Designed miniproteins, single chains. Designs and how they scored, part 20

Each design is a single chain, and the fold is of that chain. pLDDT is the mean over its residues in the fold that is shown.

## One batch from the design tools (miniprotein)

Design m717
Fold by ESMFold2-Fast:
Formats: C-alpha cells, sequence, structure tokens
Structure m717 (fold): chain A 70 residues (1-70)
C-alpha cells in the first residue's frame, strides 16, 4: 500500500510538471498511469467495481480538462 501511495504521489507531481510545461502527450500518459493506480487502491480497499470505475473516470476527466486548458 505505502509503495503504491508513493508511486501515485510521484505520478501526480510529474503530471503537474508536464501540464505546466504544456506537454499534453506526457500529461495524458501520466494521468492514465495515475488513474490505473487509483483504481488498484480502490480495489485493495474493498470498494465496489462501480466505485473503482468512477474513480478511474474521474481521474481521466481531470487529465483531459488539464490538457484542454493547456
Amino acid sequence: MEEKIREHERLVAEHAAAVAAGDAERARALGEEAARLAAEYARELGLSEETVEAARAHAAALTAAAIAAA
């Protein structure tokens, strides 16, 4: 769990840096990876499949919005 949290924090930081740099392709790829890890956390916490999918969709939407704003 701890290692996944640390990895997710790193991906979030790298995603923010990519967005700030205007690198939409890198931001998208990092956002997708962060969403994947978020879904894994939700499953490990025993959340429903619907909740896992909603969390992934939310993360993807945030990445898309950040790219559109850049």
Scores: mean pLDDT 71

Design m718
Fold by ESMFold2-Fast:
Structure m718 (fold): chain A 65 residues (1-65)
Amino acid sequence: GKLIAVVGGATEEEAKKRGEEAKKKFGADEVIPLVGATGAEGLELARELERETGALVGITGAAGG
């Protein structure tokens, strides 16, 4: 199945960097960067993506609390 990574970061650069690491380390097929988002926002998005796509969705990094 498809693997999607939701990656948080305080800046676009940080989120993109974490996304590249997720692709290389975990083999994520898609990366969705969240700039300035909370962990709760990332979790909500991950749940919706899992329901809509049937893919496995991981969350890493947080920007904001």
Scores: mean pLDDT 71

Design m719
Fold by ESMFold2-Fast:
Structure m719 (fold): chain A 93 residues (1-93)
Amino acid sequence: MVPAERILGISAAGGTPEGVLAAVRERGAELVAVADTSPANLAAARAAHDELGVEVQVAAETEEEKAAVRAALPGATVNLLAAAADGADRAFS
C-alpha cells in the first residue's frame, strides 16, 4: 500500500511539470493523484510518469473526460466518479 506521505496530489491550482517533478523527488512519491483534469495538471502528471516512472491515478467525471485522459496518459489508472456516470440518480431513493 502507498502511504499518504508518498502520494502527491495535484490540486485545482495545478503546477508546472518541473514543480511536480521536484515534489515527487523530494517526497519519494510513488503515486500522483489528479482530481482536476485540466491540461496543465495532466501535462504535469505525464511528466512525472515519463521521467520518474511514477504511478498516476486520475478522477474523471464523464466517459468523454476518461477517454481524453486515456489519450493523454495511456499508462494512468482512470476512475469515473459515480455521480457523473449516473445519468438518472432516481435509484438511490
Scores: mean pLDDT 66

Design m720
Fold by ESMFold2-Fast:
Structure m720 (fold): chain A 77 residues (1-77)
Amino acid sequence: AVEALRQAAREFLARKDEVTALLDSLPRDDQIQAIDQMLAVLRAGLAIAKAAGDEETVALLEEIIAWLEAKRAELLA
């Protein structure tokens, strides 16, 4: 359900520093691969949230996606 997706997105953002620390513990290529896998899942979730018309979940997922895309770009130099 979209409600579970919204709760998961809120929890992810609340633990952003922990996620950052976990990613930063990985070699660069593994970080990029992990981010790509996360982005694939998040983009699928975003499509579901948009179809459901859940504006809060859309905003939360777009924030997470933007953050991960920025981090990926930095890892590519």
Scores: mean pLDDT 85

Design m721
Fold by ESMFold2-Fast:
Structure m721 (fold): chain A 80 residues (1-80)
Amino acid sequence: MDAEKARELLEEAERLLEEGKRALEEGNYQTAMDKFEEAARKAEEALRLASRAGDRELQERAMKLGVEIAKERRKVEEAL
């Protein structure tokens, strides 16, 4: 249950990250930030659920996604 929900949240976070990257490329900085913030929250929830499930692979995936989201958020901050 927790591992399956963690996977679903990671898939949602990955989609939001892609949407945020597209918004950033288009110069829609507010939309990009909103998408990255939502992606970060879903990735954090996924990490929490993966940790409860003891699923190391999902934990690593969530952590790596969180790092990438943070990197993309920094690009928006540098553009402002």
Scores: mean pLDDT 86

Design m722
Fold by ESMFold2-Fast:
Structure m722 (fold): chain A 79 residues (1-79)
Amino acid sequence: SGDARALALVMEARRYVREAEELIKEGKNYEEAIRLANRAIELATEARNVPGASDDIRREAEELIERAKRLKEEAEKLM
């Protein structure tokens, strides 16, 4: 179903957000943190646009996009 596809994408995006956060927290490899954040934005955007995705999943995808964008901006400022 669309919900199952969207949920899988959200879960993967969440994992990349977590990995990017850890790199920034450790002050290490900001280029990799940016790549992970960009990948999270891509996956969460795909999840938001999945036909049949529930409003709850779309909201979570939008929150992940914003979180990943903030992480990308933070990492770019530290380079």
Scores: mean pLDDT 88

Design m723
Fold by ESMFold2-Fast:
Structure m723 (fold): chain A 94 residues (1-94)
Amino acid sequence: ADLAREEAAARAASPGIAEVLEQGYEKVKPIDPEAAEDLRRAAEYARQGHVYPAMILLAITKKVAEKRGKTEAAKIISEALDQVHALLDAARAA
């Protein structure tokens, strides 16, 4: 796959990715408000089509939550990241 195809896949997946991240925000908010705020920012990036910056922020947020012992928040973030990867893979396969 060339860069143009990858960018097209990211654009196609961006609304679904934003929805996944918004759902993650609502789930994480009562457990870890700091991590939730990063999920909200990631959703904003995804809505703007900036899928890879959103994924990078999500990966960092997961690692920080793990280091702070917020295991439930880290689990929710990990599940959201898995869903984001699945949406990108589906868009690439289309």
Scores: mean pLDDT 85

Design m724
Fold by ESMFold2-Fast:
Structure m724 (fold): chain A 65 residues (1-65)
Amino acid sequence: MKLEDLSEEEKEAVLRAISGQPLAPELEHLKPFVAEKAPALLEAVSNDPEQRALAEKESQRLFPR
């Protein structure tokens, strides 16, 4: 399964899980996906400044100051 195959809500849940947030019960089927893809997703975000900016925006959206 690829990120582009996920809904917007599932993509946000995967990013939250990578950041240490628990997955919602209805999204527990994504736990194996997060475990498998987390290193590759983190590496992709680190190597792409555009994706890094999007990740920072998403973090601010999930954890408003």
Scores: mean pLDDT 61

Design m726
Fold by ESMFold2-Fast:
Structure m726 (fold): chain A 75 residues (1-75)
Amino acid sequence: MEEIAEKAAEELEKAVSEEELQALIEEVKAKHKDASPAEITLATLEEARKLAEKKGLKNAAEALDLLIEEVKKKA
């Protein structure tokens, strides 16, 4: 469970810069002004997964898909 999250974070760090991650978080917050922290987290992960796929980073996209499913199971 947590191991999947750590794997996804490692693949994401290789795939996207810290600046790109910060931009995604800000974009999600702008679209979801009144969203809970959990909703912001899910939306950010979904946008990060789309960005990884757009960059052709299949391993990162796959790891993020698994993490999204895990977060949804906890809700």
Scores: mean pLDDT 73

Design m727
Fold by ESMFold2-Fast:
Structure m727 (fold): chain A 83 residues (1-83)
Amino acid sequence: SEIQKKIDELEEKYRKEGLSPQEALARAIADVLLTEVAYDFVKRLVEEGRLTPEQVEQTIRGFERSDLPEARKAAEELRKLLE
């Protein structure tokens, strides 16, 4: 699956950066879910006209309030939809 491949690639990257195998896998899963799945879902809703720019902005603010780096990265990717 596409999602599994992205998780595997990020897990290998994080292991090379010095994270433990368990930490690398957990971060890879969180990163893919927040940056790929959430981004793709919101992007589709915007392209279908089902979300307004204001609603996208509210979603971004939700992610920015998170202490997770993966959530903040998802917020950055979502801001590109408003450009």
Scores: mean pLDDT 73

Design m728
Fold by ESMFold2-Fast:
Structure m728 (fold): chain A 68 residues (1-68)
Amino acid sequence: IDKQIAALDAAKEAVEKAGGKVLRGTVHDGTVHLEVESDDPEKASKAGEDAAKKTAPGVKVTVTGKKS
């Protein structure tokens, strides 16, 4: 639980630094779920996923990207 929350926080920060906007972030059934909006959704999604995995190796992460 603590690892998933830390991964979520790291992912949110990474998405924002990549120029994306976090619309929603939750932890559900041991998986970190993010909805992001960006001019480059793949770049923002990758930044968030990479940050989450770096913070909590082995955590399951799902990122849904929407183009702004």
Scores: mean pLDDT 80

Design m729
Fold by ESMFold2-Fast:
Structure m729 (fold): chain A 59 residues (1-59)
Amino acid sequence: LQEAADLFKQGKYEEALELAEKAAKSKDPLTAKLAYRLLGDVLRAMGKEEEAEKAYAKA
């Protein structure tokens, strides 16, 4: 999750998206929630507002 957040801060949105999606599949509810929030942030930064809203809803 932290690696995905670091990639997002670097503007590497595609790489951040991939790692956040993997973290969202975690069995730990807290990690999954944080991953969906990050996924939403990345999707919003990429201009995918509708997909971002769906990710936030799963957090």
Scores: mean pLDDT 79

Design m730
Fold by ESMFold2-Fast:
Parts: C-alpha cells; structure tokens; sequence
Structure m730 (fold): chain A 94 residues (1-94)
C-alpha cells in the first residue's frame, strides 16, 4: 500500500535524474542505497545531489518527494475532506 506509493515516487524521481543525464550505473547505485537506508534517511544526500546537478526539474522532483514523505498522510486526509465537501454540495444542489 504505502510502499507501492513510495516506490512510484522513487521511480518518478529516478526518471527525472535519468532525463538530466545521470548515468544508469549511478542511478542503480542510488536505487540500491534508497532500498537499504530508506527514502527519508536518503533525503539529505539526494538534496546534495540535486544541488550539484543544478537542474531545476531534479530540484522540483525532490521537493515533491520530500512533501510526499513529510505530508503523505495529511495530503490523503485533506483529499478525503475535499471529497466529502463535494458530496455534500451535490446533495444540497439536488
């Protein structure tokens, strides 16, 4: 469940790095480290890498990954509230 979502976010970030010209060999090493240490512990190292690449798309992708890790549950809760408000609006309009 959450692991699958983290995997999708990780794969999206790695795809952005690949687009920025990071080698396949280096990407595989990063992927292995993320598996060993976890995404949260790797955030500082990933932030350093993003700054070294000086690529706006990589920095943006990392921000999305960081927001997911810090606010994942809060984001899902907010979506639930928004869906509830939309359902209530439909009932009042009917």
Amino acid sequence: MREAEEREMREAFLATLRKSGVSEEKLKELEKRIEEKGLEEMLEELEKWARELNDEEVVESLKKLREYLKNGEKTLTKLGVLMGMLEKEKLEAA
Scores: mean pLDDT 63

Design m731
Fold by ESMFold2-Fast:
Structure m731 (fold): chain A 72 residues (1-72)
Amino acid sequence: SDAEIDAKVDAAFDKYDKNGDGTLTRTEAASAMNDLGLDGGAISRALDKYIDKDGTLTREQFRKAYDYALSL
């Protein structure tokens, strides 16, 4: 994997994981993905695919959502 992309994605997650619980809400994840240069349409489709029933994403789910959004 590209270590710089890994670092940027992790930094975006950490920026919005303000309470340090290891999850992002849909709104926080959308903001983090927007900071990474993704458009709203790609963000919405990716979040709909990977968000849990509780409305949150783990770091692993966030990375999968990011990679999926890049494929759109």
Scores: mean pLDDT 83

Design m732
Fold by ESMFold2-Fast:
Structure m732 (fold): chain A 60 residues (1-60)
Amino acid sequence: SKEEKLKELEALVNELADQLGLTPEQRDRLIATAKELIDAGASFEEARAAVVREAQRLTR
């Protein structure tokens, strides 16, 4: 379900935020990105890849 996909993506975002030292604002932006993609019909793998790319961009 969408809810299950979003829950897994939120867990991934929390892990990335911890590993990369992201701020709460940056964490919330990644969650918003994941939600937007899933709501638009993206696959879990597409949303996951986008979240990882954005998290990496934030640490440059």
Scores: mean pLDDT 83

Design m733
Fold by ESMFold2-Fast:
Structure m733 (fold): chain A 56 residues (1-56)
Amino acid sequence: MPEPSLETAQLAVRYGIQELAKRDPAKAAATEKEVERLLAAGRYSEAIALAAQAGR
């Protein structure tokens, strides 16, 4: 896949975390902290992958 933009990564992460929050809000909060760190470090693909796993 091509490298996503920050905006694309933020949208994908938001959807994944919102879905997880419906099932387990505490786990969603912890996952969101980790994806925020990945986004800040420029690891957009890893942040998207983590959120996608959480939203499964």
Scores: mean pLDDT 75

Design m734
Fold by ESMFold2-Fast:
Structure m734 (fold): chain A 56 residues (1-56)
Amino acid sequence: LSELMDKFIEALDNKDEEEAEKLKKEILELVKKNNPSLVPKVEEALESIEELTKKL
């Protein structure tokens, strides 16, 4: 998970929206598999990070 999060942040920093969306889906699938109750919270956090990066 931490490796996927690092790659997601790197993709956002590089303005690679396609890679960021791919990694976001992979993170959510991993969270769903390990702790499905956290999926909505993680999804909201990832969307917030994307919105902030898009604004910059």
Scores: mean pLDDT 76

Design m735
Fold by ESMFold2-Fast:
Structure m735 (fold): chain A 88 residues (1-88)
Amino acid sequence: REALLAEIRELAARHGIALEIVEEVPASEALLEFVLRWLRAAAEGLRRARLTFVRVDDREVVRVEYEFAGAPGSGETVLSPFAEPVAD
């Protein structure tokens, strides 16, 4: 668990992303792995991301607020290994 959190933070630092992690519920390793994959895919051009780990139904999800460089590229989405990412 801590190794995945450290890897997420290190990846954000490596790409100059302003990262905030908020755990309303403790994040599972599976969810952290899914977040790490998403962050790797989004890293190019991403300037800011706030990850809020919450529970919806009987599953853990992460709510992501993000901002990309350039024209208005800010938004919010929900990530879960049990559902496709959706834009709010």
Scores: mean pLDDT 67

Design m736
Fold by ESMFold2-Fast:
Structure m736 (fold): chain A 84 residues (1-84)
Amino acid sequence: MPRIDHVDVRGRGGRATLTVTASGLTGAHAARLLRRLLEAAGYTVLSVQVVDDTTAVLDVASPGSAADLAALLRARGYRVTLHT
């Protein structure tokens, strides 16, 4: 089963764009599952960059706050650090 150990959420102070860093990826599809979850929740995934075998960075356009995204991910069982 694809797994993500930790997610970091950071706001960019310009356009309600959030940077989501997924760490501890296991299985070839963990980043894709995160993208699907975000898109199903109404977020627009602008880019996905696989940094290494265990880390992916997603840029997400959000009409809400970084805290709202963090709450969504926590409700889905992810460990989330919110950066303010």
Scores: mean pLDDT 74

Design m737
Fold by ESMFold2-Fast:
Structure m737 (fold): chain A 69 residues (1-69)
Amino acid sequence: MNDAQKYLELGKELFAQGKLEEAKEHYRKAIELDPNYAEAYENLGLVLQAMGEFDEAKEYFAKAKELAP
């Protein structure tokens, strides 16, 4: 398992715990390590949507779909 996958899984655990800012930070780190990681963009969109950042969430969902249609 590469480091990007580890950050994605940790981010999912944090999101499940309601730690939205920490989840967002881990998803951003996964993207830094693998900029083509569609699932990381999708999960970043989900946490932003949970935070009420709907316009930003829509951009990340679009990026995820572009990378893995």
Scores: mean pLDDT 84

Design m738
Fold by ESMFold2-Fast:
Structure m738 (fold): chain A 94 residues (1-94)
Amino acid sequence: MPKLILKTDFSKEERERLAQELVERGLAEAKVLDDGTIEMTLKMTGPEAQKLAFELERKGLAKAKIKRDGTIELHLPPSEEAKRALLELVEKYA
């Protein structure tokens, strides 16, 4: 299952809520790291995870970078629209 590293300017509490929502909904394994980054393991294929990242970038809701090991790095702006779109796309491809 693909890894996604989520960088965001959300508050610590909002990052923890997002990670918890992903886990509770069965959409991903997620944890907030000490640096404030959210590390996710997505319940989908690598190509599906890349499609998710590119869809968010095309909508202007995130910046996406694919690392050589297939790890996806996403930068989300502090936006409820961006957070909602991420959750909807993770559910769509899960």
Scores: mean pLDDT 80

Design m739
Fold by ESMFold2-Fast:
Structure m739 (fold): chain A 81 residues (1-81)
Amino acid sequence: DAELEKIKKEAEELLKKLKEAIEKGDVEKAEEYLEKLKELAIKAIDLLKERGEISEEEAEEAKKELEKLKEGLLKKIKELA
């Protein structure tokens, strides 16, 4: 799956940058990279929906769960900084 592999490679680069930002206590950069990771995950969800691998309802629920996860992680990062 070339499209999903491309997304995974971009996510790996962003995860490395996110880890560096967290280690340095750079909350603003961590938030930026976390948002970009969410956008890549949404792109992957939309691709799975377009391919019929998941339903439209499942895609919408996954996006809602992803937003909650992002907010929860960001809150923890801010509390630890």
Scores: mean pLDDT 83

Design m740
Fold by ESMFold2-Fast:
Structure m740 (fold): chain A 104 residues (1-104)
Amino acid sequence: ESEKTLKAIKYAGEAVEYLREAIEASKSEEAKKAAEEAIKKAGEAIEAAQDSDYKKAIEYLEEAIKYAKEAAEEAKKAGDEEAAKAAEKAAEYLKKAKELVEEI
C-alpha cells in the first residue's frame, strides 16, 4: 500500500475515535445520530481506500466530514462543549485523510 493510503486510514481511524468520544459526551440525540453517521461514512471510506477505490473513499470522506460538522453544531446547540470539540477534531482528521487520498 502507498504510504499516503496508510496515513489516510490512520487519520480516518483517529476521527472515528473522536466521534465515539463525542457520542459519549453528548446529551443531544441529534448530535449522537450525526456522529454515528460520520463513523459509518468514515468506515466506508477506510474500506474503499483499502480496496484502492480512491474516488469512493473521497466521496465517503466528504460525507463523513459533513456529518462530523453537524455533530459539532448540534452538540454546541445542546451546550455539550466537550462533545462539540471532539466532533470538530474528528472533522479535522477526516479533512487530513481526504487531502492525502486526493494526492494518490
Scores: mean pLDDT 89

Design m741
Fold by ESMFold2-Fast:
Structure m741 (fold): chain A 84 residues (1-84)
Amino acid sequence: MLSYEPLPQEVYDELTRLYKEAQEAAEKGDKERAIEYLNRIMDLLQPLADAGNIQAATILLRVAVELAVYRSTGELKVLPLPEP
């Protein structure tokens, strides 16, 4: 079984904040700001995913798919906050 290591607390706090900001920007119709926050989440998680953090890799893949859908459809689905 693959071992899940928790994200560093500061990374988890920043991830939670950025994800909520992206969702709120999308709800307000601020597409550019929503995309900026989603890209910032990906930038935050990429080095951790590359280092083998499975939780970071899983969240990164999810956000990448959500960003691709949002760019293609103009619609960002409300997402649950990631679990610690």
Scores: mean pLDDT 74

Design m742
Fold by ESMFold2-Fast:
Structure m742 (fold): chain A 70 residues (1-70)
Amino acid sequence: SEAIEQLEKGLEAAKKGDGEAAAKHAGRASQLSTNPEAAELAEKGGAAARAGDTEGAARYLQKAIEVEKS
């Protein structure tokens, strides 16, 4: 899934402290996701990353991946 690939790239960027890359990938994942819960979590992850909260972004993006895989 392209949505899952974008979420995984966003999560790795967030873990590295790259909020700009995390926000970009999270935004793309939100647009690609057909699961509303995963899309909302990706959007929250992107917002956290834009605010400089890369740890919060990582938590939201990890949850989005789990929802997409269920």
Scores: mean pLDDT 88

Design m743
Fold by ESMFold2-Fast:
Structure m743 (fold): chain A 60 residues (1-60)
Amino acid sequence: MTKEEIREILLEVPGVTEEQADEIATLAVNLKLTKEQLREMLVKAGVPEEEADRAAERIV
């Protein structure tokens, strides 16, 4: 999955800013994040657990 595809998915998540989406997408591509790691990162960014889990499943 490309950085742009991940960024687009993250921007669909309520409360995620354009800057947060770009940073998380960059980390996901460069670090090859697991579903669990991506979920934790989204929750720390203020995303509700259910939304974070759904987004992580779409990206991984």
Scores: mean pLDDT 78

Design m744
Fold by ESMFold2-Fast:
Structure m744 (fold): chain A 56 residues (1-56)
Amino acid sequence: ALSPAAARALREHLVAVFGSVERIRASFSEEEIRTYLESLGLPEEVVEEILAHLRA
């Protein structure tokens, strides 16, 4: 599992790439976000933690 600081840094990266958390939730499905994160070579546990963080 990611530390809270690492999870925040990854959330900030996603916001920089996709514009905003609200836009991510509105414009992209969970599967589209998962596919992007998997393309970065992230482990499944890390991908699931990021998706959970975006859902909050």
Scores: mean pLDDT 69

Design m745
Fold by ESMFold2-Fast:
Structure m745 (fold): chain A 97 residues (1-97)
Amino acid sequence: KAEELIEKARELLEEAEELAEEGKDEEALEKARKAAGLLLEAALLSEDLEKMAKELEEAAEEIEEIAEKMKDPEIAEELREMARQLRELAEEYRKLA
């Protein structure tokens, strides 16, 4: 169950990166938000805290790369805030593992 959510989140982040390259900042943000939501759901369902910490950190890095491609600085900041929150959650999970 958690694996399916992680896989779907990865697909959404790939779509977000492509949309960002096309200058579709709002659509890219929506895909990234959906991906983050799925990762948070996967984290609640996962028994492997170290694996979830790694997935959350990798997603945060991808979201930061997407933010750098954004034309809208406000949307870029929302993505960076999202990445920061995922990275904080990863650190919490790493402490519990």
Scores: mean pLDDT 85

Design m746
Fold by ESMFold2-Fast:
Structure m746 (fold): chain A 57 residues (1-57)
Amino acid sequence: MEEEKEKAIEEAARLNEEGEEIAKKGGREGLLEGSVLSMRGLGLVAKAISDLKEKEK
């Protein structure tokens, strides 16, 4: 329930921080990989919210 939402948000935050570090070290390739990790984090949060709405029906 709420624990799953917090876990998804925490995972997204970790992916964003890791992506930023990779972007700083990897030049152009790092920027691309960092952006992908940030987008994946956002997708995980969106999916968790969507799953919760389905259960509340």
Scores: mean pLDDT 70

Design m747
Fold by ESMFold2-Fast:
Structure m747 (fold): chain A 66 residues (1-66)
Amino acid sequence: GKEEKKKKILEIIEKLLNKKFKNVKEAVLEAVKNGIRLAEIVEKIAKELGISKEEARRLIIEALNE
C-alpha cells in the first residue's frame, strides 16, 4: 500500500545519507540541503521499489505536504 511504500522510501533515503529521520519529509529536505537533486532521489526510489518515476514523485510530494 501507499504507507508501506513511504516506509521503504524513508529507509532508502536513510541508507543514502547514513542517517535516521523522523519521516520522509525531513529526509528529503536534508538530502536536498546536502546538494542531492530531487530528480536523483525520485530516480533512485523508482528503481529500488520497481515503480514508475511518476509514482515515486507523487509519493514524495504527498510526504512534503505533511
Scores: mean pLDDT 83

Design m748
Fold by ESMFold2-Fast:
Structure m748 (fold): chain A 56 residues (1-56)
Amino acid sequence: MEQTAGRIIGVAMSSANLEDAIRRALETARRLNSDMPEDEIVRIARSAYAMNQSNM
């Protein structure tokens, strides 16, 4: 569970745009066979992407 969030944050921060970040986060959670709800995955991805952009 906690490991899934970390992976999602990593892929979101390395993504070229927000839509890519969300798609990669959902794909990562699916590969990890995570029980995390889709809404939570999207929330984490959006937050991570936004934080990375604000540091530039």
Scores: mean pLDDT 76

Design m749
Fold by ESMFold2-Fast:
Structure m749 (fold): chain A 85 residues (1-85)
Amino acid sequence: HMLSEEEAKKIAERLKKMFDSLTPEQRDAVLALLREEDPELAAVAEKIYNAKSIEEMVKILSGLTKEQADRLLEAVERAAVRALL
């Protein structure tokens, strides 16, 4: 099942809120931890981090399955917790 536009938008908003709560140094740490764990998911997370709008994030996420998007969100959340500790 490919991600619907509404599902992609909700995930994009959650990811944006998470990234906006981090300092630039913490964001870099999150991306470094993701690259160590899963380079493919790290590449997607990096594109989302560099996106200029929610609409751009939605376009990136719309290329993922629901399972891939859920895995990305979980991986970013785990990496953010590690980067903050």
Scores: mean pLDDT 78

Design m750
Fold by ESMFold2-Fast:
Structure m750 (fold): chain A 60 residues (1-60)
Amino acid sequence: SKEELLKEIKELIKEAEELDAQMKTASPEERAKILEKLREISRRIRELSRELQRLLEEEK
């Protein structure tokens, strides 16, 4: 549902914020892994946003 997609997007944003905070104390190797996770989260948010748009078109 639209509400579930919004909730998942908000959870992913929160996870990204936590990872950004971890970057400040992380080693260079850990920072690289965090950046990869942030890229994964960004891709997932884009996919969910596209799905949300699709549902909004259907709920007119």
Scores: mean pLDDT 82

Design m751
Fold by ESMFold2-Fast:
Structure m751 (fold): chain A 70 residues (1-70)
Amino acid sequence: MERDEEILKLFEEKLKVIVEYSKTASKEEREELIKQMEEEVKQILPTLSEESQKKLEELLKETIEEIKKL
């Protein structure tokens, strides 16, 4: 459980940095960042508990929606 929480916190911080970078990025760069985030999340999901997987997927969804609003 604690390891899952640390991973979620690290992803929260990383995704926040990506959102800030996306504000000055081109549309093409934003699309590439979204793809990279999706792949990284896909790789880590099987190592997490089911509850933590849902939290990470929701966090990714929120981040993608925020970037798309830019």
Scores: mean pLDDT 82

Design m752
Fold by ESMFold2-Fast:
Structure m752 (fold): chain A 89 residues (1-89)
Amino acid sequence: SLEEKLKEEKERRKEIEKEILIGLLRIIYGVEKIIIKNELKDDKEKLEEELKKLEEKLEKYEEELKKAFEEGEEKGIEKLKEIVKEMNK
């Protein structure tokens, strides 16, 4: 029915929004990785440690964001706001 198609479209849009927000987080961390690689190009050990820390933070935030979106769109957005605040500290 048309009502079923409208529900599927709404759910699809919510999933796309979640994927976009996760993608933006990945882009932000990708930029940070480029900056760190350039700044620490002459210190391989420190570069590897800092990149590992960034990857661990990204994985943690991505998992937290995915889990929050599974609980609801509003909770997902709230978690994203928390992540952004932590990144600006």
Scores: mean pLDDT 78

